# Designed miniproteins, single chains, part 66

Each design is a single chain, and the fold is of that chain. pLDDT is the mean over its residues in the fold that is shown.

## One batch from the design tools (miniprotein)

Design m2433
Fold by ESMFold2-Fast:
Structure m2433 (fold): chain A 58 residues (1-58)
Amino acid sequence: MTEEQREALRADIRKLLEEKPFEDLTLEELEELAKKYGISVKTAKEEAYRIALEELAK
């Protein structure tokens, strides 16, 4: 995954987290992210969790 794709993924995750907390993210939403960026659902979930932690740590 390119750096630009990583930044786009992070932006999409931040947008989802503006609408609901990480715990409320559905499997379908994670599958859509995984499909869009060519990554596994596990990777999409790990990225979303990391971003949620970053936002809480601020």
Scores: mean pLDDT 80

Design m2434
Fold by ESMFold2-Fast:
Order: structure tokens, then C-alpha cells, then sequence
Structure m2434 (fold): chain A 59 residues (1-59)
């Protein structure tokens, strides 16, 4: 279902965030990596908000 797809997307975004944090440990002055991390964290927050709304409607 749609909730299952959103949960899979959250898992993918969390893995990407972890990878970006590891890359930033190696290259802490890389501004492009910092911007990508901020973008992915924003996407994660939006996906979590959407899931929270959808779960409350189906509960």
C-alpha cells in the first residue's frame, strides 16, 4: 500500500543521510555535501509528517 511505499522511502532516505554523514567525516568542508544532507533531512521530515497524517486516518 501507499504507507508501505512511504516507509520504504524513509528507509532509503535514512540510509542516504548515513552515507552523507560518513562522507562529511572525510570531507567536512564540502559545502555541496552539507547542502545535500540538509535536503535529505528536509525530505525525511516531510515523509514522516505525511506518514503520521495517513496512519492517524487509518487508525
Amino acid sequence: GELERLRERIEEVEKRIEELKEELKKNPDDKELWLELEEEEGILALLEAVINVLEKKEA
Scores: mean pLDDT 83

Design m2435
Fold by ESMFold2-Fast:
Structure m2435 (fold): chain A 60 residues (1-60)
Amino acid sequence: GEADLERVRRIVASALAAARESETGRLVAIHELEEVLEQYRDDPEIVALVREALEELRAL
């Protein structure tokens, strides 16, 4: 639902911020977003959002 999408957007924003600060933050962010992707695998909007964020993190 919309509440889940807003929550995931906040998680993505926090993950990207952590990744900018350190390599450890980037690795932790990737792991957390992979868990979010598994939890919301049946929500196409959340899956698209999280996959895009993971591609950005893995390209750093």
Scores: mean pLDDT 84

Design m2436
Fold by ESMFold2-Fast:
Structure m2436 (fold): chain A 55 residues (1-55)
Amino acid sequence: SMAEERARIAERARAGLLAAGASEEEADKLVQEMLKLPLEQWGRAALAAYLAHAD
């Protein structure tokens, strides 16, 4: 289902951000921002968040 797909993508994004060195709180905030976007924007939004966080 779409809800399950969203949950899986969100969990993967959280895990990726944590692996990249984000705190749990920061990862949650970035994922919450991503969830406000349409699904097709999530990949670009997640990448932008990684790049912004890394700086």
Scores: mean pLDDT 71

Design m2437
Fold by ESMFold2-Fast:
Structure m2437 (fold): chain A 97 residues (1-97)
Amino acid sequence: MSKKLQIEMAIGSAMVAFAAHLTVAKKEGDEKLVEAAQKSLEILSKALAEMQASEDVEEAKKIALEALEKAKKIAEEAGDKVGVLAAESAIKAIESL
């Protein structure tokens, strides 16, 4: 499997986790978690589009890691433990490439 595809899969998995938790937060009326999850998804989706425009694996890795670290920080500040774990898992997967 290509390294670029593995990076795309890692960021995609984190996005799925944030989207799932956003759905739960909306049902529970947790506005702080809703805002944090939406901001993280926006950052991750922009990074995914940017890295897909490049054929450079190292550039894609850098873009993905920077976006995931930002999403992790937003999740930590909001108390979103699920988002933190999702971002950390994706970061670890990409760093192992």
Scores: mean pLDDT 84

Design m2438
Fold by ESMFold2-Fast:
Structure m2438 (fold): chain A 58 residues (1-58)
Amino acid sequence: SKEELEKKAREEIERLLEIAKKSTNPAAQAYARKEAEELERLLKEGDYEGLRKWLSSM
């Protein structure tokens, strides 16, 4: 459902932002932030197909 996709996306955003905060590797920090921003954009735009594809590629 859309609600389940939104919940999973928000949980992944939180996880990625924690990685960005805790990582000592600048490349890993930058990558995690970029991925979190992409998920936030998909969620904001209501792109549920994009969210589904992103989450299934993990």
Scores: mean pLDDT 82

Design m2439
Fold by ESMFold2-Fast:
Structure m2439 (fold): chain A 74 residues (1-74)
Amino acid sequence: MSLAEKAEALLEEIRREFPDDEAAILAAEALVAAARGDFERARRLLEEAVALIEDPEVAAALREHLTAYIRALE
């Protein structure tokens, strides 16, 4: 299974289990975009996901981890 296939599978699982968790869905979509090489879209989706998280510590952790992931794939 490729990185893009793993990211797509994660997105499908999140949509099925947590259909109303918009932040989680946007974060998973950011991972899919990054795995497909669309780093501009990945960064936009990450910022949209982070904006929906009320806990600033959780928001900071998500931004840090996904930004590192996107940079590693660039």
Scores: mean pLDDT 81

Design m2440
Fold by ESMFold2-Fast:
Structure m2440 (fold): chain A 59 residues (1-59)
Amino acid sequence: LKAKILDAAIALLKSKGSAATLAEIAAEAGVSQATLYAHFASKAALVAAAALKAIADAA
């Protein structure tokens, strides 16, 4: 589940940058906003986790 949220976040950040909202990320991942917040306390935490996953996936 976390991987789906992070993949959606990476995709939206690539296309929309900082304009990407948590609602859009949740919709892209196919989860509720409540589920997203259960895994990530803030947008900053989600963005940091997405950046780390993108680096790991590129390596």
Scores: mean pLDDT 77

Design m2441
Fold by ESMFold2-Fast:
Structure m2441 (fold): chain A 82 residues (1-82)
Amino acid sequence: MEERAEKMLKFAEEQAKEYKEKGDYKMAVITLAAAYGMRPGILAGDEEEAKRGALEAVKLAEEELKKGLSPEEAIKKAKEFA
């Protein structure tokens, strides 16, 4: 389970880096929020918990972006959703 969670997070971080390089900070934030939100469920082997965590983390990240937070601050908060 830990190896699966680490691989998922690594791929999400790589994909978020690509979005940042393209200037798509919104997708970078959403991608990282989903990955961090999924991590506890993946570690527990609970697919429903992983999906729930991802959806909640993405919702919170979107709300922060709408409040006018900078992409960098939104990414920092996305890590707190783990």
Scores: mean pLDDT 75

Design m2442
Fold by ESMFold2-Fast:
Structure m2442 (fold): chain A 84 residues (1-84)
Amino acid sequence: SAEEYIKKAKEYLDKGDYEKAIEYAKKALEIDPNNAEAWAILGEAYLRMGDYEKAIEYAEKALEIDPNNKVARGVLEMAKMLQR
């Protein structure tokens, strides 16, 4: 299910395996493309990998779906700060 892929994506993100976090978040989005949490996980993974442009893009996508997503807000703020 999408929820199981989100859980795996979070577990890999917490362990610092950003490539696997991205893989499982993308699998969740294949099932539910409007899952704000999956988009936020993509944003955070790319932020931690130093890809600030993708981090901003995916965080903004999460916020379009859920404007109150705290992870996406934090990713957007940090990525914009670090891009400068």
Scores: mean pLDDT 90

Design m2443
Fold by ESMFold2-Fast:
Structure m2443 (fold): chain A 64 residues (1-64)
Amino acid sequence: AALTVAFLVANSGLSREDAERLVEMALAGASVEEIAEWLVKELGLSEEEARKIAEGVYGLLAGF
């Protein structure tokens, strides 16, 4: 989890707190669509950017 948070901060421009929350949501079983909606609503990201970040998180978690 810590490595995933550090990677997200470095590669997506998210704050550490937002990256930690995103990882927690994914580990709790949130779908790519649910995470993308959260990123759009809470962080003001575009739907396309939010979806790419959500897919990236699942890719990183699958690699662990």
Scores: mean pLDDT 73

Design m2444
Fold by ESMFold2-Fast:
Structure m2444 (fold): chain A 86 residues (1-86)
Amino acid sequence: SISAQRYYDAEKLKADLTDSSVILVLADEEKQPSLEDLLKNKDKYSTIHFIPEEYFDESLFPNVPVYYLKREGSETDNIIAVLKKL
């Protein structure tokens, strides 16, 4: 099973990263690679880190797998929808 954690601080997310971590950015627009691409590769990851794009700084994560979800409605609803697919 994959573990999930929410973040509102990029430095705290960076401190919690492991070799099996993946980041899913909750974004206002469609970006690649997408959630569908993450789901195709989910068996490579033990932990998914959710972070809204306003708290995300990509320069802190140059070698970490990062995927994007276009957010719709509440943050909690988006996260629950992802967890149901994991």
Scores: mean pLDDT 83

Design m2445
Fold by ESMFold2-Fast:
Structure m2445 (fold): chain A 59 residues (1-59)
Amino acid sequence: MKKRKTEELKKEIEEIFSTLAPEEAIPKIQEVKRRAEELGLEEAAKVADKALDTLRQLL
């Protein structure tokens, strides 16, 4: 199901956010956001945006 792709990207964002330092996480989450936008997965893109905003505040 195409819904699985949204769940996969959300899990990838959560894993990156939880395991990497902000400096390493930001470019990885930006790539996930890019992929979500290309696939039209709005929910995954929004989760990536929130994670990026949080990480940028930690720098």
Scores: mean pLDDT 79

Design m2446
Fold by ESMFold2-Fast:
Structure m2446 (fold): chain A 71 residues (1-71)
Amino acid sequence: SEEAFQTVYDAGKRFYEAGNYEQAVLAFEAAAKLAPNEQSRADAYRLLGDAYEKMGETEKAEEWRKKAESL
């Protein structure tokens, strides 16, 4: 449901804001799977890219950003 997506997506954002990037990645991956539409999935993919970039995983960050752009 949209509510399930939003709950997990918001949890991911809180982890990201706290600097818990590994937890943010797990939450945003779950959010992407729960995404009710392409826009919500793209939003989760972009934040996955941002979280991986913060972790120094530049290649993974680029992969997720490209996935977001292809939706």
Scores: mean pLDDT 88

Design m2447
Fold by ESMFold2-Fast:
Structure m2447 (fold): chain A 56 residues (1-56)
Amino acid sequence: SLVDDLAKVPGVDRALAERIAELLLQGKLSVEDFASIPGIDEALARRIYEHLLYDG
């Protein structure tokens, strides 16, 4: 599942993966959108973005 794939990113637990999946469902795919989630800093948001582009 998308949540299980996102949870593979170091620093992303299942709860964060669920919040990220919610943003993706809304069409919010930018580093800035991911960094808007409490608990995600810019470095983690960039890793999530790269994972989706290159590893997902």
Scores: mean pLDDT 81

Design m2448
Fold by ESMFold2-Fast:
Structure m2448 (fold): chain A 61 residues (1-61)
Amino acid sequence: MSQEEFDLEVELALKEMQRAILKRELDYLKSQPNPDEEKIKQYEEEISRLDAEIAELRARL
């Protein structure tokens, strides 16, 4: 029980960290004078996938 919970908590923490890094990068891209719309869309899609994965992991805890 505790080991399974620990493994899920570690995976959740790693995904949350990855999401935070991507969000920071997305915010930087949007702050540019001529934003790269293609890269912005790519990062938004990646964040959306991570949000779904994080929600699933939280539901399992």
Scores: mean pLDDT 83

Design m2449
Fold by ESMFold2-Fast:
Structure m2449 (fold): chain A 97 residues (1-97)
Amino acid sequence: MVEELKRELARALAEGIRALDAGDGEGAAREFERAAEAARKLAELTGDPVWEELARELEEAARAARAGDFKAAREHLGEAERLAEEAGLLPLIVEAR
């Protein structure tokens, strides 16, 4: 369950980054929202605050992307990537790309 949620989060994050790089703000927002949902479930299961912080940054990235503010979306994404590295997700994100 935890490992499945980590893989779902990593895949959604990778797809969101691809959509953002392609200029698809709506597609990026949907993927970042999916990643945030997985992070919130990880927070509930583990009690580790890194997942709750990650979910918040992904939710902000999604809002910015949907609004067409790609600069703000990338700033929140950068913080989300830092939190993902702290949470040990980097290998799964690399595998998902």
Scores: mean pLDDT 85

Design m2450
Fold by ESMFold2-Fast:
Structure m2450 (fold): chain A 63 residues (1-63)
Amino acid sequence: TAAYEQGRRLFSEGRIDEARRAFEEALAADPSLGAAWRLLGEILAGQGREEEAARYYARADAL
C-alpha cells in the first residue's frame, strides 16, 4: 500500500524508473493489487515493451 502510493507520486512527477521500482515493491507485498499491475503495464508500453505490457494488463484484468 505505502509502496503503491509512493509509486503513484513518483509516476506523476515523471520519475519513471523509481515509480516502476515502487510498483514492483508493492506487487511483491501484495500481488493482488490490480492497479499496480496496470500501471506497470502502462510504464512498459511507454518504453516500447509491448509484449511485457500486454502480460501485465492481462494479469490486472484477471484479478
Scores: mean pLDDT 83

Design m2451
Fold by ESMFold2-Fast:
Structure m2451 (fold): chain A 64 residues (1-64)
Amino acid sequence: MKEEAEKLLKKGDEAFEKGDYETAIRYYSEAVEKYVEAGDLEGARTAGRKLVEAMQKLIEAKKA
């Protein structure tokens, strides 16, 4: 089950690098959910930090 969360995290990272913050938010949100289901709180925290960063970037992009 951790492997699914890790795959989602990587897909989020790819979307983030492309500037597709909305897609990155979706993948990071799913990664957090999968890490929590697996009992991996450290993985969930890592994905959660990336989720917040993607949300901040989306807000910045909409302000410009």
Scores: mean pLDDT 83

Design m2452
Fold by ESMFold2-Fast:
Formats: structure tokens, sequence, C-alpha cells
Structure m2452 (fold): chain A 56 residues (1-56)
């Protein structure tokens, strides 16, 4: 749930620091899914949008 989402956000930020935008996108998508499962729909949509932006 929320702790899983936070873990994925941290891993996405670490991937960005390493220059791996594809991995960062995947982790932001997983964070969005975890937030949605936790009922945090606004945060889920925000991280889903961010993940999509990184794939462009």
Amino acid sequence: AVEEARKHVREALEAIRQGDLEKASEHFRKAAEAYRKAGQDVLAKAFETLAESLKK
C-alpha cells in the first residue's frame, strides 16, 4: 500500500540519478498502482502521468 508506493518512488528517483529514465518510469507506474490500491487516487494519477512523460 502506501509504504510500497513510497519504496517505488524512492527507486524511481534513484533510477533518475543513474540516468535510467525507463526504469524510473516503471517504478513511478508501480508507485501509482500502489497508491491506487491504497485509495490515494490523486497521487496515483499524478505518478501515472509522470511515468508516461518519462517514456516519451
Scores: mean pLDDT 80

Design m2453
Fold by ESMFold2-Fast:
Structure m2453 (fold): chain A 88 residues (1-88)
Amino acid sequence: MEEEKKIKEMAKLLKEKEGLSEEKAEALAKAVLLSAKLQEALEKKDYEEALKLLEELEKLAEKALDKETYEELKKEIEKLKEELKKKL
């Protein structure tokens, strides 16, 4: 419940600052929250959870981000996945 409110508030800010559509702003807000969860999983060394979160983040980013930004993020996610798989 609280997480949904945080997503909606972030989406409003992204829509106002970046001029994104409501749908893209919401998807980007979800991606930001997933990134925070990813950082927490990495800090706890839960690499299996981190891999799962990276995959979800990539899918949301494809819907939310411009093509150039998405391509850049996708490369980073792919490299992170390879590094994390080596730690499993």
Scores: mean pLDDT 75

Design m2454
Fold by ESMFold2-Fast:
Structure m2454 (fold): chain A 66 residues (1-66)
Amino acid sequence: DLDKLMKEGMIELAEAIKESGGDEKLAEQAIEAARNGDLEKATELINKIPQEIREKALEKLLERER
């Protein structure tokens, strides 16, 4: 279930980015790419999000016991 875990992790990160004030369209595109199994595209889209927002998103994921 590695592919499932990778997809779920990427989707959770992108959703946390939206919650942290990141670009909603960019995060939604990353979620769509991850759901389609295109993890390379999802990662590229997430990397376009400012580092400060990505750090806030990771903090939210840690609060979810991740």
Scores: mean pLDDT 78

Design m2455
Fold by ESMFold2-Fast:
Structure m2455 (fold): chain A 60 residues (1-60)
Amino acid sequence: GEELVEEARKYLEEGNYEKAEKLAIKADQAGNTKGAKEILDSLPKFNVTKLVADDLLKIA
């Protein structure tokens, strides 16, 4: 989980928000919820909201 958070952080710094978000979600699934949330909160909410909303709508 930690390695996924660090990778997501690198992509976030590069402006690659899609990869950063995917890695943060994988880190959360691996049990690193704290690190994953920090990355997700750092992403531009407009881009993150679109991807998160898609996932939530499939569940709901």
Scores: mean pLDDT 68

Design m2456
Fold by ESMFold2-Fast:
Structure m2456 (fold): chain A 70 residues (1-70)
Amino acid sequence: MSPVEELEELLKKVSGKMKEALEELLRRADQFPDSLLAEIVEAVKAALDDEEKAEKLAESITQFLRSVEA
């Protein structure tokens, strides 16, 4: 699957801050290389078993997305 398709699948499995972060990332996915999107997908998958790590990762993704408005 493409990283964009994996983000769509992850959106069905997440809630709260992570869902909001991934929705924003997906909306802006064309602004980023597939390699970066794939790294974020793998980081999200690794954090799904730990609620605290998932929340911190969601905050990091949101801050990253806000920092790269160019």
Scores: mean pLDDT 80

Design m2457
Fold by ESMFold2-Fast:
Structure m2457 (fold): chain A 72 residues (1-72)
Amino acid sequence: MSREQKLVAIEVALEIRAAAAVLGMESVEAVREAVEEAYGKEVAEKVKKAIEAGDLKGAVKIIREAGEEKLK
């Protein structure tokens, strides 16, 4: 896979995992750790806050914007 395809795949996978965490299907802390590894602590803390608030759209948007920035 190209570097771009791999980065997009990581972004999509993290968006799915964040959505699953909002729905109680995955650990919030496991998703925070995965986001921190991919995008850093600041992004991970924002995603955790959105998940804990039940803000699925917000959590997905934060991950998408971080992934888009990494593609530049």
Scores: mean pLDDT 84

Design m2458
Fold by ESMFold2-Fast:
Structure m2458 (fold): chain A 80 residues (1-80)
Amino acid sequence: MVEEGVKLLSQKDYEGAIAAFQEAIAADPDDYRAYHFLGLAYEHQGNLEKAIEYYEKAAALASEEQKKVLERQIEVVKQL
C-alpha cells in the first residue's frame, strides 16, 4: 500500500498519493512511514499545516533516530 502511494507521489499525483497513504494508515495505524509519506504528499501539494500535522504523528510513532529526522523536517516546513 505504501509503495503505491510513493509511485503516485513520484508522478506528482498528490491527491492519489494522499488517498493511498490514508489506506496504508487504515491497514496499519502504527506504521510511522505512512504518516511520514502523507506529510510529504501534503508538503508537495502546498498544504503545509497538514504536512506538519502528519510529520508530528509520524514522529510520535517513530524510533529516536527517525524522530530526529522528522523533527528537522517539521522545523524546515514551519519556516516556509
Scores: mean pLDDT 82

Design m2459
Fold by ESMFold2-Fast:
Order: C-alpha cells, then structure tokens, then sequence
Structure m2459 (fold): chain A 96 residues (1-96)
C-alpha cells in the first residue's frame, strides 16, 4: 500500500475517534490481509495470534481490516486479469 493511501486512511480513522496506536494496528492488519490474500492458513493464524493478546473488540476491528485488505488485493488481481484479456484481444484483432 502506498504511503499516500496510508495517510488518507489515518486521517479518516482519526476523525472517527480512534487512537494513533489503534489506527497503526488497523493499517498493519489491512496490509497483512493485502499481502496474504488467498492464503487462508496465514490469515487465520494471524487472527488467532491477535485473539491471545487482545480483547474481542480489538480482534474484531483488526479482523475486519485484514479481510478488507485481502478483498481489495483479490479485486485488483481480478481487474488486472480483465485488462490483460482485453489487451490480448485487441492485439489479436490488429494482427488479423
């Protein structure tokens, strides 16, 4: 995730009354989800790790951020595949 996107996310979460520490944890959870999208074992292990040292409310917030990060990564991959398919179809049509 770009530094510019992290800054925007921090500003939004700060306006919602979250502490700086809570905001940083949410951003880290989102980035972990994004990086490990499709790796269900890694995602589940991370949630279990948080569950051992944090309260239920904190774990639920981090889990939501992680799931959003993973969903965004999978969405980007799907869009990239659609763009690649379109470009291949265009190239093939120009060669006919």
Amino acid sequence: MMEKDKKAMREVLKKKGLSEEEIERIIEAYEFGYKHAGDQEALEAKVEEWSKENDEETVNRLKLALEEGASFSLMEESIEKLIEKREKEKLLKELE
Scores: mean pLDDT 79

Design m2460
Fold by ESMFold2-Fast:
Structure m2460 (fold): chain A 74 residues (1-74)
Amino acid sequence: DDEATKKTALALIGLIKKVSKYLPEDEKKKVEEKIKESEEYIKNGDYKKALQIAMKTASWLIEEHPEAVGKALS
């Protein structure tokens, strides 16, 4: 379901954007590049690839920056 995939990708991008506010400047720039990449796939209708990038980025944030994730979810 393309609509469900798009909605999930957009929700993850939104969470990643919230987490990025709590990152150091260099890490924030890297995450912003991944957000832009995922958003370009959304714009091009490739929701599966957008979701893949968002999921990989979210997993990395949970592993490497759990404190930033915790702050974004509170």
Scores: mean pLDDT 86

Design m2461
Fold by ESMFold2-Fast:
Structure m2461 (fold): chain A 56 residues (1-56)
Amino acid sequence: SLEERIEELRRRVAELAGEDPEKSFDELGTRAVLRGHTEEVEALGREYRRLLEELR
């Protein structure tokens, strides 16, 4: 479930980036910001970091 939520966030940022979700979150986030989705990427990035912390 946690891994599925992480994959869902990666898919979401990939949609904003207009890219394949196989790319890293950082790469997709950079692309999405360049496309004008800065605030959405910041929100998704915060959730991504929180989920990664739960894995630790």
Scores: mean pLDDT 77

Design m2462
Fold by ESMFold2-Fast:
Structure m2462 (fold): chain A 82 residues (1-82)
Amino acid sequence: MSELVLEAEILLALGRMQLEIGKKLFEKGDYESAIESYEKAIELFEEAIRLAEEAGDEKLAEEARKALEEAKKNLEEAKEKL
């Protein structure tokens, strides 16, 4: 794999970890901390998309865009709870 693809995959995995942390915080009613985790996930997914697109890996870019949309949806739900 190109170095860009590997870096994008690592960022996607880190973003997914932040998304799961955010979901657990949301389940506990800690909406402010959930928002912080979702915002971190969004940043990581946006970086993963940029690197995947630069590498020409359309499949990886689509996976990262899907994850980004989920994180954005969860962020808006958490904001509505404040």
Scores: mean pLDDT 90

Design m2463
Fold by ESMFold2-Fast:
Structure m2463 (fold): chain A 81 residues (1-81)
Amino acid sequence: MSPEEFRRLVERVRALLPEDPGVAASFAAMIAEITLRSGDPEAMRATAEALREAAEEARRLGHEETARVLEELARELERAA
């Protein structure tokens, strides 16, 4: 899976944020796990950037806990890259 494919998966996370932030967070965690297992630092950085954007969107929607989960996943990916 390419960095671009991981960014597209995170776009699906953002689409879920207004309707079900809990499902969005769970999906994001699964994407992060797959990205970590890929061993690709470029994919990790791309996914982390997209998750930080998703976290900002979650916070704008008032989903503070989901935003924190997304930020933590982004930090883990950045640390592993």
Scores: mean pLDDT 85

Design m2464
Fold by ESMFold2-Fast:
Structure m2464 (fold): chain A 70 residues (1-70)
Amino acid sequence: VDALMAEIDRLAAETRKLIADKAPLSEIEAQLRRLVDAINEMQKAGAPSADIRKALATAVELARLASAYR
C-alpha cells in the first residue's frame, strides 16, 4: 500500500509538471490514465477510504487543470 501511495504521489507530481510545461494534451492524458490506474490498484489492495478519497481528489484537480489548459 505504501509503495502504491508513493507511486500515486510521483505520478501526480509528474502530471502537474507536464501541465505547467504546457506538454501535449495526449501526454497529460496518458499520465492521468496512469494515475487513475494506480488509484484503482490502491483500492484493490484495500487501502483506507480516506487515502483513496485524497488520491481521487488530486486526480480530479489535475484533470480540471488539464481541461483549463485547452
Scores: mean pLDDT 77

Design m2465
Fold by ESMFold2-Fast:
Formats: structure tokens, sequence, C-alpha cells
Structure m2465 (fold): chain A 78 residues (1-78)
């Protein structure tokens, strides 16, 4: 049981790291799009930034859920 829970925690941490990488990539793209929109005043670039924000907000929610799952699993092991 303990070994199975430890394996589950490791898998959840792996998923969390993958989600974190996706979130960081999207956030970087969003930050760049915002900077370009502010520099040029281009509404099209602002729309692109809004689309990227929706994507990274989704990944942020998934990452937060994954982090809570890891904490709960670790608490069960303690």
Amino acid sequence: AAASLAAAVADMERIREELKKQYETLKKQYDQAVAEAEKTGNPELRKKAEELKQQYDTYKSMLEAAERGVEAARAALA
C-alpha cells in the first residue's frame, strides 16, 4: 500500500512538472505578446495576448489541481 501510494505521488509530481512547463511556456508567450502590443499599440497583438492568457489560465487551474492532489497524496503517506 505505501509503495503504491509513493508511486502515485511520483506520477502526480511528473504530471505537475509537465503542466508547469506548459504553463511557463504559455506565460512567456503571453508576456511577449503583451510587450509587443504595448510597444506597437496593435489591437491584433492584444487579441493574441488575450487568447494566450485564456490558455495559460486553463493550465494554471490544472496545475493548481495537480499540486493539491500531490499534497493530499503526501498527507495520506504521512
Scores: mean pLDDT 79

Design m2466
Fold by ESMFold2-Fast:
Parts: C-alpha cells; sequence; structure tokens
Structure m2466 (fold): chain A 87 residues (1-87)
C-alpha cells in the first residue's frame, strides 16, 4: 500500500517535471493561462516531494526544514519572474 502510493506520486512528479520542461522550451508561445497551469504544477510537485520525504519516515531536522523552505521560495521566485517576463 505505501509503496504503491509512493510510486504513483513519483510518476506524477515525473510528468509534472516533463510538462514544465516542455513549457520552458516553448516559453514565447505560452499564454497567461498556460503559464498559470505550469506554476500550479510546479507548486504541487514541490509539495509531493516534501510529503514523500516525510512519509518515508525521514524526520526533518531544523536545518533540512529550513533548506526545504529556501528551495520552495527560490522555485516560486523563478516562476514569478518567468510570469512577468512572458507578460
Amino acid sequence: MEKAKKEEREKRLAEAEAKIREAAARSDELDLEEIKEVVEILEEGLRLKAEMALEEGKVLTEEEYEELLKKLEEEREKVEKLLKELE
């Protein structure tokens, strides 16, 4: 049961990353709605990574928690910057 759930999340994460990569390759052709969807997929992908780490029985230390938050903020800032540039 736990293994099947993790495998499904990994598959969704891989699909999300593939969509983001393809969207980045066609950035000039993306409209605002498509960019919005890419942002939502990216945020969900980051949440899935955090949930998988916790479910694997990995107890996050204070330092690991801080690094995870920093990575989340960096990815969010990159996405917002792309949104502004493509407007």
Scores: mean pLDDT 64

Design m2467
Fold by ESMFold2-Fast:
Structure m2467 (fold): chain A 68 residues (1-68)
Amino acid sequence: NEKLEHILLVLKDLLEKNLNLPKESLEYLVDQLVKEGAISEEEAKKILSLSGLEAVKAIVELLEKKLK
């Protein structure tokens, strides 16, 4: 999935630079990932309960697992 691979690359770059996404951007991204079928609603709720950097890290780890 080209869109998911692009998202993963962007999020990995953010983690490398120790940057997080604003909460609104995280909420939008998580909603899109659920719509794409990349993550479940339950996984989305868990991610949104985390702090910004921990949320980005959780998304990266989850997408890497699902894209393998």
Scores: mean pLDDT 78

Design m2468
Fold by ESMFold2-Fast:
Structure m2468 (fold): chain A 62 residues (1-62)
Amino acid sequence: TAELRAKAQEYIREAQKEAGAGDLRGAAEKLRRAAELYREAGDEESAERARQGADQLLQLDE
């Protein structure tokens, strides 16, 4: 569980860097991966937040 959360947090940090660089699709994919890991860890709140972030970035990607 702790290992899954740490890995998810790493993907969140990578997603933030990619979004800041304008790679919205890459950022969204990392947020989706983080959401999967949070769900596996039983952290449904963090998983839902990451999923919503990914959806939002994909809507902004033209």
Scores: mean pLDDT 82

Design m2469
Fold by ESMFold2-Fast:
Structure m2469 (fold): chain A 63 residues (1-63)
Amino acid sequence: SALTERAQALIAEAERLAAEGRYEEALELYDKAGVLGSLSDPALVARAQALVREIRERAGLTY
């Protein structure tokens, strides 16, 4: 669906930003993808969880 495709694009962009060390921007896109909803897609959920774990570890952020 268009909603799932938009969520995938936002998570992919957030992953790229996190890889560049741009954690604040990555988190903004992660939150936006969450608002659109992951729709129980296990692949999107796994990618989002991996992204948050990476940001938490590298940026020293707590959630």
Scores: mean pLDDT 71

Design m2470
Fold by ESMFold2-Fast:
Structure m2470 (fold): chain A 76 residues (1-76)
Amino acid sequence: SDFEKKLKEAEELYKKGKELAESGKEEKYKEAIELLEKAKKLYEEVLPLLPTEEEREKLEEKIKEIEKIIEEIKKK
């Protein structure tokens, strides 16, 4: 229950953060970074609780994607 709630919250933060990052509006980039960093933190907390190595690898790839998005925003 707590695990599923945390994963859902992370997914919602990721989706919103990515939406703002892709908006092309510089004034939204700070909020995008904050949401994406919160999503990353929640995913990192969930990572060791995943039952399979395959699920952990998929989440690790998502965390890397978030890091890439944040770096791309910071370069703009």
Scores: mean pLDDT 83

Design m2471
Fold by ESMFold2-Fast:
Structure m2471 (fold): chain A 98 residues (1-98)
Amino acid sequence: MKEELEKKAKELREEAEKAKEETRRLILESASYSVEAIGHAASAITSEDEEEKEKHRKEMEKYLEKSKELEKKAEEALKKAKELEEEAKKLEEEYKEL
């Protein structure tokens, strides 16, 4: 019983760490898309052609949307990490009383 709970708690902690790494990866990827959006915004402002301005505005909106989607995924990954940590803590409290 105690050894099985200790093993399960460790596995949940390892899954939580992987979810935290995924959160970090998603945040960095989201940031890179935000930088791309800024680049297109600058190109839209400096372009003299209305068609080119519109093209860069659309690309900016596309990269901003991708950035927002990745932020949402990062929040979901972080929530999963917290849930796994809570489950691990509950099991750790249970086997420490044995």
Scores: mean pLDDT 87

